# Ledger of designs, part 97: designed miniproteins, single chains, continued (3)

Each design is a single chain, and the fold is of that chain. pLDDT is the mean over its residues in the fold that is shown.

## One batch from the design tools (miniprotein)

Design m11568
Fold by ESMFold2-Fast:
Structure m11568 (fold): chain A 89 residues (1-89)
Amino acid sequence: AKKYLEEGKRYYGLGKYEEAIKYYQEAIKASPEGSKLRSDALANLGLALLKAGNYEEAKEYAEKALSLDPTNKVAKAVLRAAQRAIRRA
């Protein structure tokens, strides 16, 4: 789980959002249910989807991340940004 999250963040930092999404999906599958690690993986998946222009999916994953960890700052930022983008579309 942690290794997939780290690889996802590496690809995200390189601007390779599609590759980051794949690693974040693997991180979600490998993380324990209800864990902070799963919340972090869901939030980062939402962030990568937001960067790829998939605003509805980004919002959905940010909401899932917040349901596991309401204090997740990445998830809060993704949710706000996705909601703004959807309202403009």
Scores: mean pLDDT 85

Design m11569
Fold by ESMFold2-Fast:
Structure m11569 (fold): chain A 100 residues (1-100)
Amino acid sequence: SYEEAAKKLEEAAKLVRQAGELSTDPEDRAFLERLAKRVEELAKKVKSGNEEDIRDAFIEAVLLAGTLYALAKSSPNPEVRKLLREAADKLMEAARILEK
């Protein structure tokens, strides 16, 4: 269960990084790279098996999913929007597992 959640967080981070690579604005690229790293840190917290780290990862996954859904609506590039929505969905799938 937690292994599956960590995998979904790692998949979400890859999608966010891909969205950054497709972004033509250097500021958007830098922002999305920072988000990808934050999601990778959540996967590490989940893999630690620490109860507090898992709780923190749950809260942060939900908040980051909200951020990615908002960015998906505002991005001018339809491929970037698709990747950000898919990443947000993966974060919510991970959060659902961590909520147990």
Scores: mean pLDDT 86

Design m11570
Fold by ESMFold2-Fast:
Structure m11570 (fold): chain A 81 residues (1-81)
Amino acid sequence: SAKVEEANRLFAQGKYEEAIEVFKSIDPNNPEVLFNIGVALFNLGKYEEAIEAFQKAKELGDENLAETAEKYIQLAKQKLA
């Protein structure tokens, strides 16, 4: 969708907070959107919030998304240790 493209462009520009606002406006229960919010939060150094978003993406997504989200969860946990 056009909003996903807008959010991805903001993300590519390092405008992570603006990208999160656009992603949240799409569908708060979409696992791909939740994963992208998690990645943006991770890049902002908001590791606890990123883990929460990745856990939701893992719960709602398929096995491939769950595996990728788990890798990010482990990286975020390493940043908090």
Scores: mean pLDDT 87

Design m11571
Fold by ESMFold2-Fast:
Structure m11571 (fold): chain A 79 residues (1-79)
Amino acid sequence: GKAAGDATAGGIEGGAAGDAAAGAAAATAASTSLLEAEIAEGVGAIMYGVGKAVGDEKLRAAGYGARAGGRAAVEVLSA
């Protein structure tokens, strides 16, 4: 439930704080996150195109969402 979600969020924040304290590790983590966001945007674009071509509304919607989310993440992480 909520407690499990809060514990997971705390773990992610702890990891980020550890990377930040390490300096170079924080820079590497940020670069990895940006690459993951760019990959998500690309995969989302492909899924959207395939979904549109085959008439799969669910795949098209999922691809659109993934592309939009990846794009937004790229803009935030590259700012």
Scores: mean pLDDT 60

Design m11572
Fold by ESMFold2-Fast:
Structure m11572 (fold): chain A 60 residues (1-60)
Amino acid sequence: AERGKEVGEKAGKKVAELARAGASSEEMEALVREYLEGLTEDEATAATDVVLKALDEVAA
């Protein structure tokens, strides 16, 4: 959904910044959880997909 994608883009950007700074998986998961609060399951799934794609791009 549109909202999930927008939230995912914001969360993905912040998570990518944390990953580049050497943050732990625990810190990144906490940030993602905070952004996903209040979303529907479909919106949370869309947001998570965007975040995972952003992390893959940092890891590559």
Scores: mean pLDDT 77

Design m11573
Fold by ESMFold2-Fast:
Structure m11573 (fold): chain A 62 residues (1-62)
Amino acid sequence: DRRRELLEELTELVRKYREGEISREEMEERLRELAERYGIDVTTVRKQVVGIEELLEEQEAR
C-alpha cells in the first residue's frame, strides 16, 4: 500500500527531526524527495507533516 508507506516514512521523518537526529533543512529536503518519489505535491506532504506533528505533540503532552 503506497499511501500507507508514505505516511509511515513521513511519521518516521518527523520523529527523527523531533528527536534531533536530523536538521530541519535535512527534513525539508527529504520531504521534497518523498513528494517526487510518490508523485504528489510537496505542499500536500507538508500539510500532512503538520498534522503528524500536532498528533505527536498531543501524545507527548499527556
Scores: mean pLDDT 76

Design m11574
Fold by ESMFold2-Fast:
Structure m11574 (fold): chain A 70 residues (1-70)
Amino acid sequence: SLEEEKKKLLEQIKKSAEELSKTYPPELAREIMLGVTQIQAWVLKREGVPQEYIDELIAEAEKILEEKEK
């Protein structure tokens, strides 16, 4: 389902952000992950995923990346 795909992608984003944070400054790790999220959004759009779900994925990813200090 699209909800399971979204959850899987968000989990991958979170894991990748945690790994990058071990090596890079938080600002650079965030910028890299935002770039990756935009590439994933482009792929999903090409695969015919509704824009509504893509927008939700981007918003949730941005939220995860912002909450890194809480």
Scores: mean pLDDT 76

Design m11575
Fold by ESMFold2-Fast:
Structure m11575 (fold): chain A 80 residues (1-80)
Amino acid sequence: MVEELFGKVLDKLPEYDKDGDGVITPAELRELLEDLGLNPSEEELREFLKFMDKDGDGVIDKKELEAAKAEFAKNEELLA
């Protein structure tokens, strides 16, 4: 269940890049999670950011998001 939810977050996150600059802010991530019917805490948002933001600059760029999607998909294939 959590795995499926995480996959949906990764898939939809690029659509929340409001400025089209290829950078996703914590505010945009929060809006996505709320749109999916979740009410994330600040701690949960920080955990998502740390998982995806490997550079530690506090934002998620499109390249980091794509890498996270690839890693998640690889882990799901191991279940088949």
Scores: mean pLDDT 68

Design m11576
Fold by ESMFold2-Fast:
Structure m11576 (fold): chain A 60 residues (1-60)
Amino acid sequence: TVTYTPQQEADLRAILAEVRRLMEEKGLSPEEVGRIVQKILAESPDLAAVVAALRALNEK
């Protein structure tokens, strides 16, 4: 079990919601979404930046 701050927990929930939107609205597979998330995580300084990047993908 990993303990997160309330802000990190909120960001993780937002990431999960954006991942669901990519799968349901854009028809991406779980494997495709996983690859995208790994790329964003490698390039992002924090979880809030990951949320912003995933939201940008869902708006395009």
Scores: mean pLDDT 77

Design m11577
Fold by ESMFold2-Fast:
Structure m11577 (fold): chain A 75 residues (1-75)
Amino acid sequence: SITEEARKLVEEFKEKVQPILDKASPEQKKEIQKIYLEMLDEIEKVINDKSLSDEEKIEKIKELVEETLKKIEEI
């Protein structure tokens, strides 16, 4: 299902973010958490978009994950 594929992409994202979190200050951790929750909200909107195919949804979710990772790397 699209939800299961999205879950896998989010888990891979968490694994990539973990080394950054391990070195982050408490303030940086709060900012990372905020960005992460915003990403999850956008992913949910993509999953619920009935105008998109499952393939288009996966591509959009991958783009959101990559953009979010870059944003976190800038912190």
Scores: mean pLDDT 87

Design m11578
Fold by ESMFold2-Fast:
Order: C-alpha cells, then sequence, then structure tokens
Structure m11578 (fold): chain A 78 residues (1-78)
C-alpha cells in the first residue's frame, strides 16, 4: 500500500513535468503521509516544486497536493 501510494505520487509529479529529484521527494513524502507521518517531508517536497516552477510553482504544488490527497483517500478505502 505505501509503495503504491509513493508510485502514484511519483507518476503524477512526472506527469506535471517535475524533475526526477523532486518526483522522488514527493513519492517519499506520500509514503510517509500514509504511515501517519511525513508533514515535514511534504513541506520540503512542495517547497522544491515551488522553486523549480517559479511563478507557476504554487499552482503546480496545489495540483500535486490534490493528487496526493486523492491517492491517500483511495488507498485508505481499499
Amino acid sequence: AADEIAQRAREKARELGLSDYVAEKVANAARQLYEGTGEKALRDALSAVEYEFGERGPEVARELLQAIDDALAEAKAA
């Protein structure tokens, strides 16, 4: 389950055009969120997203956060 959530988060990050480095940070944050931790890892990952996209960073971060939330909800329902 945790590995599946991490994989979905990574795929969404790559779909949004994020670097492999940031995609891995996002995947690790999603895994930790599923395990009941990861708030700090998520903040660090979102900060990296905002840095990489500049002016569009907040929009991309919002879309990514929604995708992570959806993946967590789906995994919890399964």
Scores: mean pLDDT 77

Design m11579
Fold by ESMFold2-Fast:
Structure m11579 (fold): chain A 79 residues (1-79)
Amino acid sequence: LEELKRRLVELSGEIARLQKEYEEALAAGDEERAAELLERMRRLAEEAERLWEEFRARASPEEIAAAEKAMQEAMAAAL
């Protein structure tokens, strides 16, 4: 369970970082870079969704709340 939480936190931070890079690529007019970043985000989001459903199926409500908070903090740190 802890390993699933750690991977979800890692993925959340990485997706947020890629989203920021995507917005910067769009602002720079780098369409090729933006397309590459979108594809990377899509793959990571698919992995995160799968792991989140697995985590929710096994975790207590308290563990779910703690994981949601940790993921939000990881996303904020990626700013």
Scores: mean pLDDT 83

Design m11580
Fold by ESMFold2-Fast:
Structure m11580 (fold): chain A 69 residues (1-69)
Amino acid sequence: SAAEEQARAYYEKGKELYEQGKYEEAIEYFDKALELNPEFKEAWLNKGKAYGKLKKDKEAMEYAWKAQE
């Protein structure tokens, strides 16, 4: 669907920002992907990884766990 395509596009942008070390901006794009597809496990996982890079361990663990549901 168009929503799934847009969610994937936001997710890919988030990954690009993550690779550039722009972790807060990456989280914003992962959140946009999750607004369109809350079951997007890869977006939950990478959101957790970005929080881990920001040394926000509690949030990192919570979002990584959400990806396993």
Scores: mean pLDDT 85

Design m11581
Fold by ESMFold2-Fast:
Structure m11581 (fold): chain A 95 residues (1-95)
Amino acid sequence: MKAKLEEDGKLDLEAARELLEEAKKLIEEAEKSEDLEEQKKLLKKALTLAIAAGILISGAAFFSSDEKEVKELKEEYKELMERIDKLEEEVKKKE
């Protein structure tokens, strides 16, 4: 039973990592875009992926014995959310 829960936690952490990487790419694309509507679309998509990653990280923290990996992913999630917030404020200033 414990071994299966640990495997599930590992898969959730891997999925969260992939979601965070995709969200980061979307934010980089939004930062390069001069089209306000494209920036808003990319921001919304990145935020959706980041929230999904955050849910998986929180769930995996309950099942995973790898506290270091969970901590690292939580820090990456926090940094990404701060970056999303900053870009959203910059987009609002351009309106």
Scores: mean pLDDT 77

Design m11582
Fold by ESMFold2-Fast:
Structure m11582 (fold): chain A 60 residues (1-60)
Amino acid sequence: LPLGLELGVRQLHGAPYIPSPEVEEGLKAVLEYMKKNNITLEEASKIPYSILLAKVKEFL
């Protein structure tokens, strides 16, 4: 994933970046959102993880 999305995840879960089930589920939701809205990976990376996840939840 792009650095922008990674930084968002790190802020949501604290630094350093630690893999967790919540991160895995969030990444899966982001991929579904990208597919349904025809959003590129670069576009998604510009959105902080918490905001992107909120948009994904509202969309679903």
Scores: mean pLDDT 58

Design m11583
Fold by ESMFold2-Fast:
Structure m11583 (fold): chain A 107 residues (1-107)
Amino acid sequence: MRAEEEARRLRAEARELYERAKELLRRAAEELERRGDHELAEEVRRALETADEAERVAGLRAGALLLAGAAEELAARADPEVQEILREAAELARRAAEAAERAEALE
């Protein structure tokens, strides 16, 4: 009973963190467009689409891991204001993947 309840809570936490990471990536794309960095904004949107596909075929952990890696890579190429948003998104996505992995370990 307790392990099942903890797994359910961790799955809910993973979902919340993943959705928050996606929201930050959407904000980063909007900020990049505002600055005229259309190419990097398009790469952020492709990362979101690729993560959604990974989640669809392999589950939330796969989508979250892909978002974390993509956000970290994009942060290295962004200016300082957008870099902070992308790094926060990468951290939330990493935490989402960890929560999803912990939930799977309890099953």
Scores: mean pLDDT 87

Design m11584
Fold by ESMFold2-Fast:
Structure m11584 (fold): chain A 76 residues (1-76)
Amino acid sequence: SEIEKLREEKKRLEEEIERAKEELKRLMEELREKKDAPLEELLRLIGRILRKIGEIFDLELRLKELEKKIEELEKK
């Protein structure tokens, strides 16, 4: 079933988003712990945080597109 495949894809995508959010949380905690670190180390960590935020945004957009497709198929 097409709808079953999309639901499995949605579940995997939701799991990937949750993992990315947990990684972001850890990076934010690391930034708090390293507040007195050298500027170069802080900037590197901030760069990692910004990349992770971008990754989460892309995954959330993919999830919304997938949810719309599932909803359209469920109405039939």
Scores: mean pLDDT 85

Design m11585
Fold by ESMFold2-Fast:
Structure m11585 (fold): chain A 94 residues (1-94)
Amino acid sequence: NAAIAAYNAIIAANPNNAAAYNNLGACYLNNGNVAKAIACFNKAISIDPNNASAYSNLGIAYLAAGDAAKAVAAFKKALSLNPANATAIDNLAK
């Protein structure tokens, strides 16, 4: 995947780029590699703990992994950082 290669190159140049890890995680999730996606989102959060997008994406990844409890916790954290996070609102309303 060209996108995965591009984000890996960005991370090699700047390993503290939280946005690049969040985007790399989304690419892995889209490819069905849930374990690598979770690792990337956790890395983005370790660099920027206020990244609401990384928490909402982590919630989606945990749902894909079958862990509803961790997904709910991640979505609640995303909403605490950004109350307008549509992904977290939609997933918590069910």
Scores: mean pLDDT 84

Design m11586
Fold by ESMFold2-Fast:
Formats: structure tokens, sequence, C-alpha cells
Structure m11586 (fold): chain A 94 residues (1-94)
């Protein structure tokens, strides 16, 4: 079976999102924003529909904005929504 580059990139993006959530739980806003920006760059490199990439990037940007405002509850929800959308998009591409 061929190595699916999208599955590898999905794994790295989900790790970045998980680390960002943990950083927010610790109050490390800068670390969380860095993790979210890494996830956005990974998603941009994935072979997914352009509209899906745009929606995920919009969710991640809203999460960054919420984190900067100290609205960690909203940021965590947006991170989870972005992760769920990413997983579904990769499954549908198969």
Amino acid sequence: MEIDENEVLETFALIALTMAKKDLEKGDVEGAIQGLEIARKIVDKMDLPEEVKKEINELLQKAIDAARKGDYETALKLIDEAGDMLVKAVEEKR
C-alpha cells in the first residue's frame, strides 16, 4: 500500500492542535498560537478541496483571535471543530 501523504500530514496537524490545546490549558497563549499557525501551514500543504482548506483555516484563525483575547473556551471549541473537519475531509478524500 502506498504511503498516504495526507494521512501523515493529518497526523502532524492533529498533534499540533493537541499541543495548542494543552498550551492553552497551561495559559501559554504564545505556544498555543505557534501550534495553531503550524497546523494552518500543514493544512495548506495537504491535498484537500480548496473550500475545506479555507474553512479549516478560518476556524484556526478564529481560534488564534479568541486565544489572544483570553477567550480560551471559544479557542478550544474552534480547535476541536477544525480537527473534526480535517479528519472528515481526509476520510472523504479516500
Scores: mean pLDDT 84

Design m11587
Fold by ESMFold2-Fast:
Structure m11587 (fold): chain A 72 residues (1-72)
Amino acid sequence: MEEYERAVEEAARRLLKVEEEHPDDNAGISEALAPPLRLRLEREGASTPEEKGDVGAQAIADVRAAVERLRA
């Protein structure tokens, strides 16, 4: 849990920097999101494409929420 939360915070800081410096860098955005996405998928034990999609959406939402907290 703490490892995932740390990955979310690190991804949020990377995304905030990418959005400010290179807002159109889709590859940089994907790279920043990869660690928390992988950790959440392992944690939830997602097996089907639908489950992986739901877990992925939750991980992205967690990162975006952290970005908004950093902007405040």
Scores: mean pLDDT 76

Design m11588
Fold by ESMFold2-Fast:
Structure m11588 (fold): chain A 78 residues (1-78)
Amino acid sequence: VEDAARREQERIIELLKEGKYEEAAERLEQLADSSPDPRASEEYRKAAEYAREGKVEKAIEYLRRGTRLDIEAVRRQL
């Protein structure tokens, strides 16, 4: 579970660094829709907004916040 979340984070960061902002934003929206934590969903939606604006560093910052919250939420359910 944590490996899957980290793998998707790495893929989105790669897309952002490649300038594939719309594809990165779509993946971030999918993470927001599937997240068990509403706080993580908000962080992912903000990351998607920054991704579409080409603000790579901000998009990565909010993506990392969302991923951390998702991992914590899953750990609480285990």
Scores: mean pLDDT 82

Design m11589
Fold by ESMFold2-Fast:
Structure m11589 (fold): chain A 82 residues (1-82)
Amino acid sequence: SMEELAEKARKVAEEALRKGMEALKKSKTLKDILRAIALILRAIGTLFDIELAYEKKDEEGLRRALEDAEETLREAEELLAE
């Protein structure tokens, strides 16, 4: 259902935001600080896209937002592994 898809996308995007914030706390260089901030902003943008797609009943938009959330989460986890 669209509700289950939206909930899944929100959870991934919220995890991406959490990981981005964790990366920001561990960042020591300006470059890594800016990378973490960019990931945080991307996760916030994806959360907005999820709510917009859900309001419009746009299932394709929700699937795209989930993919964007998963990619942002991967990038945040990579930064944390450095």
Scores: mean pLDDT 90

Design m11590
Fold by ESMFold2-Fast:
Structure m11590 (fold): chain A 62 residues (1-62)
Amino acid sequence: AKEYFDEAVRLIQEGKPEEALKAFEKAYKEDPNNPSILGLLAVAAKRAGKPELARKYFEKLK
């Protein structure tokens, strides 16, 4: 989880939201109840041009 999370944050900073989304998805699979990962998944999905996927992750934060 931590390794994928740190890599995903770096990918967002490098302007690679599609790659960051994949790394956050791996982090989420290892820690599915982490709200920080869910929030960043939603942000990465929106920046990758997948607003419906972003909405689904935001709904899971409820």
Scores: mean pLDDT 77

Design m11591
Fold by ESMFold2-Fast:
Structure m11591 (fold): chain A 70 residues (1-70)
Amino acid sequence: AEAEELRKRALELLEQAEKAIDEGNFKEAIKYVTEAIGLVRELLDLGETKTAAELYDRIVALMKKIMEKS
């Protein structure tokens, strides 16, 4: 299903963002997070509100980590 593919890709992007943060590559981490936000918006358009909310909470946590480490 389209929603499952979007969720999977968003999780992959957030995994790449975490790796980039751990490597100190904050510009790359922000890029991955921005792409994941786009996929979360698509999930919201599909009515997948619970999945979108969970992914958004993870995005917020990663952004806080970037701000604290940068």
Scores: mean pLDDT 85

Design m11593
Fold by ESMFold2-Fast:
Structure m11593 (fold): chain A 67 residues (1-67)
Amino acid sequence: MPESVKEAIEKIKELLEKTGKEKDEKKRKELLEEAKKLFELLKRVLPPELVKKLEKEMEEILKKAKE
């Protein structure tokens, strides 16, 4: 796996963790949008199993952010 792909995965995980801790809805949305942008790029190179797992994590954080 290219180093750039590994870094993108790490950044997505970091952004997801930050969105979970962020109280401000606008900042949380911005962090989530950045994570989604990186995730879309990674969908082209990641195995489906990892894509599905990351997608589920992103959706769970997004649902919590709405409330």
Scores: mean pLDDT 72

Design m11594
Fold by ESMFold2-Fast:
Structure m11594 (fold): chain A 55 residues (1-55)
Amino acid sequence: GDHEADRLAARGYNLARSRGDLEAGRALFEEALKLAQTEETRAGIERAGQAAGVL
């Protein structure tokens, strides 16, 4: 659900921005989008992924 989606997106952001692992970061954002249940959560994840350079 949205809670798990937000958690995965946070991990994806950390991998992309703190560790430089853009491929792993993108994979976590894609997984988070599959779990997102609300438009608000999905939009937030998409913006975070764009800021991280992986979406």
Scores: mean pLDDT 84

Design m11595
Fold by ESMFold2-Fast:
Structure m11595 (fold): chain A 68 residues (1-68)
Amino acid sequence: SMKEKEAGEFVKKKLEEKGIKVSDELAYNIGRAVLEGALAAAIRGLMDLGLSREEAEEIVKEVQKKFG
């Protein structure tokens, strides 16, 4: 959906601000996971990209606040 695409683009931007490169597909999947309430999967995906748990949880909260 359009909302999932916008959430994915937001996730990508937040990762790029931290110096982390990510594919559009992976960013989209993380954004979708947050919107679907799969928060543990989204946090794990972000941590697998090199974020701490705290940083991953902050991005998840921002996605929920803006798109949830």
Scores: mean pLDDT 88

Design m11596
Fold by ESMFold2-Fast:
Structure m11596 (fold): chain A 88 residues (1-88)
Amino acid sequence: AQEYLKKGEELLSQGKFEEAREYYKKALELAPDDKRLQADVYTNLGSMYLMKDWRNPENIAKALEYYRKALEVDPNHEVARQNLELIS
């Protein structure tokens, strides 16, 4: 699971958003009980939408939705909390 999260992060840094999303989905499928990893994945998915087009209201809405999902599974996830507060 962690290896797929890392691969998704590498792809995201390269602007390969669709490939990154697929690896994040695989990470979630392999770690259904790992709340911290799930929160990390949701946080990265939120950030991905902002990287696509931070000026698009739909992308902002999706980023907020994913940051909230991260906090639902791990209320102590600092990065998700900081990102949610920054763009809300």
Scores: mean pLDDT 83

Design m11597
Fold by ESMFold2-Fast:
Structure m11597 (fold): chain A 74 residues (1-74)
Amino acid sequence: MEEEFLETLEKYVEAALAGDVDAYRAYRQKLIELAEKMSPEELLRFAQAVVEMNRGLEEGLSKEEILKRAREAL
C-alpha cells in the first residue's frame, strides 16, 4: 500500500506540475481509490502526506522537495 501510494502521489505531482489535466484527474482518482482501501490508521498517515503535497504545490516547491515532505509525513 505505502509504495503504491507514493508512486501514485509522485505521478500526481508530476501531472500537476506539467499541467497535464487528464493525467492529474486519473492519478487523483487513483489516490481516492487507494484511500478507500486504507485502515483508519493508514488513512490518517496518508492524509498528512496529501496535506504536505498540496502545501508544497501551492508554495511552488520542486517535485523533489514536495515528495520529500510527503514521505516524511508517513
Scores: mean pLDDT 80

Design m11598
Fold by ESMFold2-Fast:
Structure m11598 (fold): chain A 60 residues (1-60)
Amino acid sequence: AEEDLEKGKKALEEGNYPEAVRYFAQALKKDPDNEEARKLLREALEKMGGGGVADTVLAQ
């Protein structure tokens, strides 16, 4: 869980939003109660397509 969160943060800093979303989604799959991962996943999704596309991106 921690490793996926760190990799997601790095991808987010590099502007690789699809990769950040994947890592944060994996972190949440391993630890669904991780509030930080939920917050960062939402932020990455908003940077990709604005607030309206979160669910469609997660389906990938």
Scores: mean pLDDT 73

Design m11599
Fold by ESMFold2-Fast:
Structure m11599 (fold): chain A 71 residues (1-71)
Amino acid sequence: MSVAELLEKAKEALEKGDIETALKLLREAAQKSTNPEVIELVDKAGLYAALGDIERALELLEEALKLEKEL
């Protein structure tokens, strides 16, 4: 899977409340990305998701997706 595909699947998991799957997908995306800005956004999204702040996690994930698609 591409980084963008992993981030899209993580978004779907967050929207359905599957935090465990979302965190796994975000970790895989961060490991595969070579862009430090994308990695930072993904790491922050994972942190907020783990804290239960799903709205903030989704915002950061959308920013990471936008940046990744521009690469």
Scores: mean pLDDT 83

Design m11600
Fold by ESMFold2-Fast:
Structure m11600 (fold): chain A 92 residues (1-92)
Amino acid sequence: SPLDDAIETLEKAAELIAKKYGLTPEQRARLERMVERFKELLKQGKSVDEIESELRRDAAELKAEFPELAPAVDGLYQLAVDIARRAKEAQA
């Protein structure tokens, strides 16, 4: 389904980021929580604007805790918003 494809794409992106940046187990767990938030918001039928707003907060908190990961967090956030938009369009 478009939702399952969207979730799988973001999960794979998060795994690639974890490998590329050599994330600690704590940093990886926090990134995975952002992915889980995305998954739940999509399954709940939240709008793209609501998903973007919620993930923006999660990204801001992550960057505050791990400033060194800001480019990775921003990249994952932008990808998540773009994936959500495409998934919603595919369901219409």
Scores: mean pLDDT 86

Design m11601
Fold by ESMFold2-Fast:
Structure m11601 (fold): chain A 73 residues (1-73)
Amino acid sequence: MSEEELESEIAVAMVYMWIGIARSLAKNGKLEAAREALEKARRLAEEYYKKGLISEEQYKEVMEEIERVEKEV
């Protein structure tokens, strides 16, 4: 893997980590904390996309997952 590919994979993984935290918080009834975690995931996705660390396709995929989880919390 090139350094660019590795950085992109780590960036996407970090966004998914916050989405996973949000899902866990929601399952435990901590809805406000879950929403805060989703907001962090969204901000990170936007920042990484603006910096060119993730592709438009990756950005769309993580945003779709965030919106899916947000509808469930």
Scores: mean pLDDT 82

Design m11602
Fold by ESMFold2-Fast:
Structure m11602 (fold): chain A 55 residues (1-55)
Amino acid sequence: PQLSLTVNGKTYTLTGNVVSVSGTKIVDTDSGKSLSLPQSLPDLTINLAKAPPTV
């Protein structure tokens, strides 16, 4: 799953399952990949994986 976030007219993308937002940084909690933003956001956690696929 992928997070797409637009800040000041610029789109940022981060691939992950669960992301944590703290200040100016967004981090994928599984891989440790991070994305820096030009301004602080409220702290929050976003689950990008809604359900496992049924086969």
Scores: mean pLDDT 63

Design m11603
Fold by ESMFold2-Fast:
Structure m11603 (fold): chain A 55 residues (1-55)
Amino acid sequence: SKEYEKALEEAVKRLREAGFSEKQIKAFLSAVDKNNYTPEEVKEMTKLAIERHKA
């Protein structure tokens, strides 16, 4: 869906801005796809990934 695609695009942008490598971003996207997350879950998982990276 358009909402899911936009959530993925925003997630990739936020992860890059937070300093994630392209390899780490690919791993995140693979996990999202494999677990069939909703757009809302993609946003939440992106937030959690960034918080863990800052710690």
Scores: mean pLDDT 83

Design m11604
Fold by ESMFold2-Fast:
Structure m11604 (fold): chain A 56 residues (1-56)
Amino acid sequence: SPLERARRGARLVREGLVNGDKEKFDEGIQELEKAGYTEAARRLRELYESGELRPD
């Protein structure tokens, strides 16, 4: 389902950020886009590129 896909995408984004794994981050973004969360995915990419998005 789109909701399950979005949850998986969000998890992959989190894992990518925590581990510094850009490939995981990009996979998570792609899953969010495929789930229809295109604006959220775009904003997350912007924050990552600007350095505003930092892991704990």
Scores: mean pLDDT 80

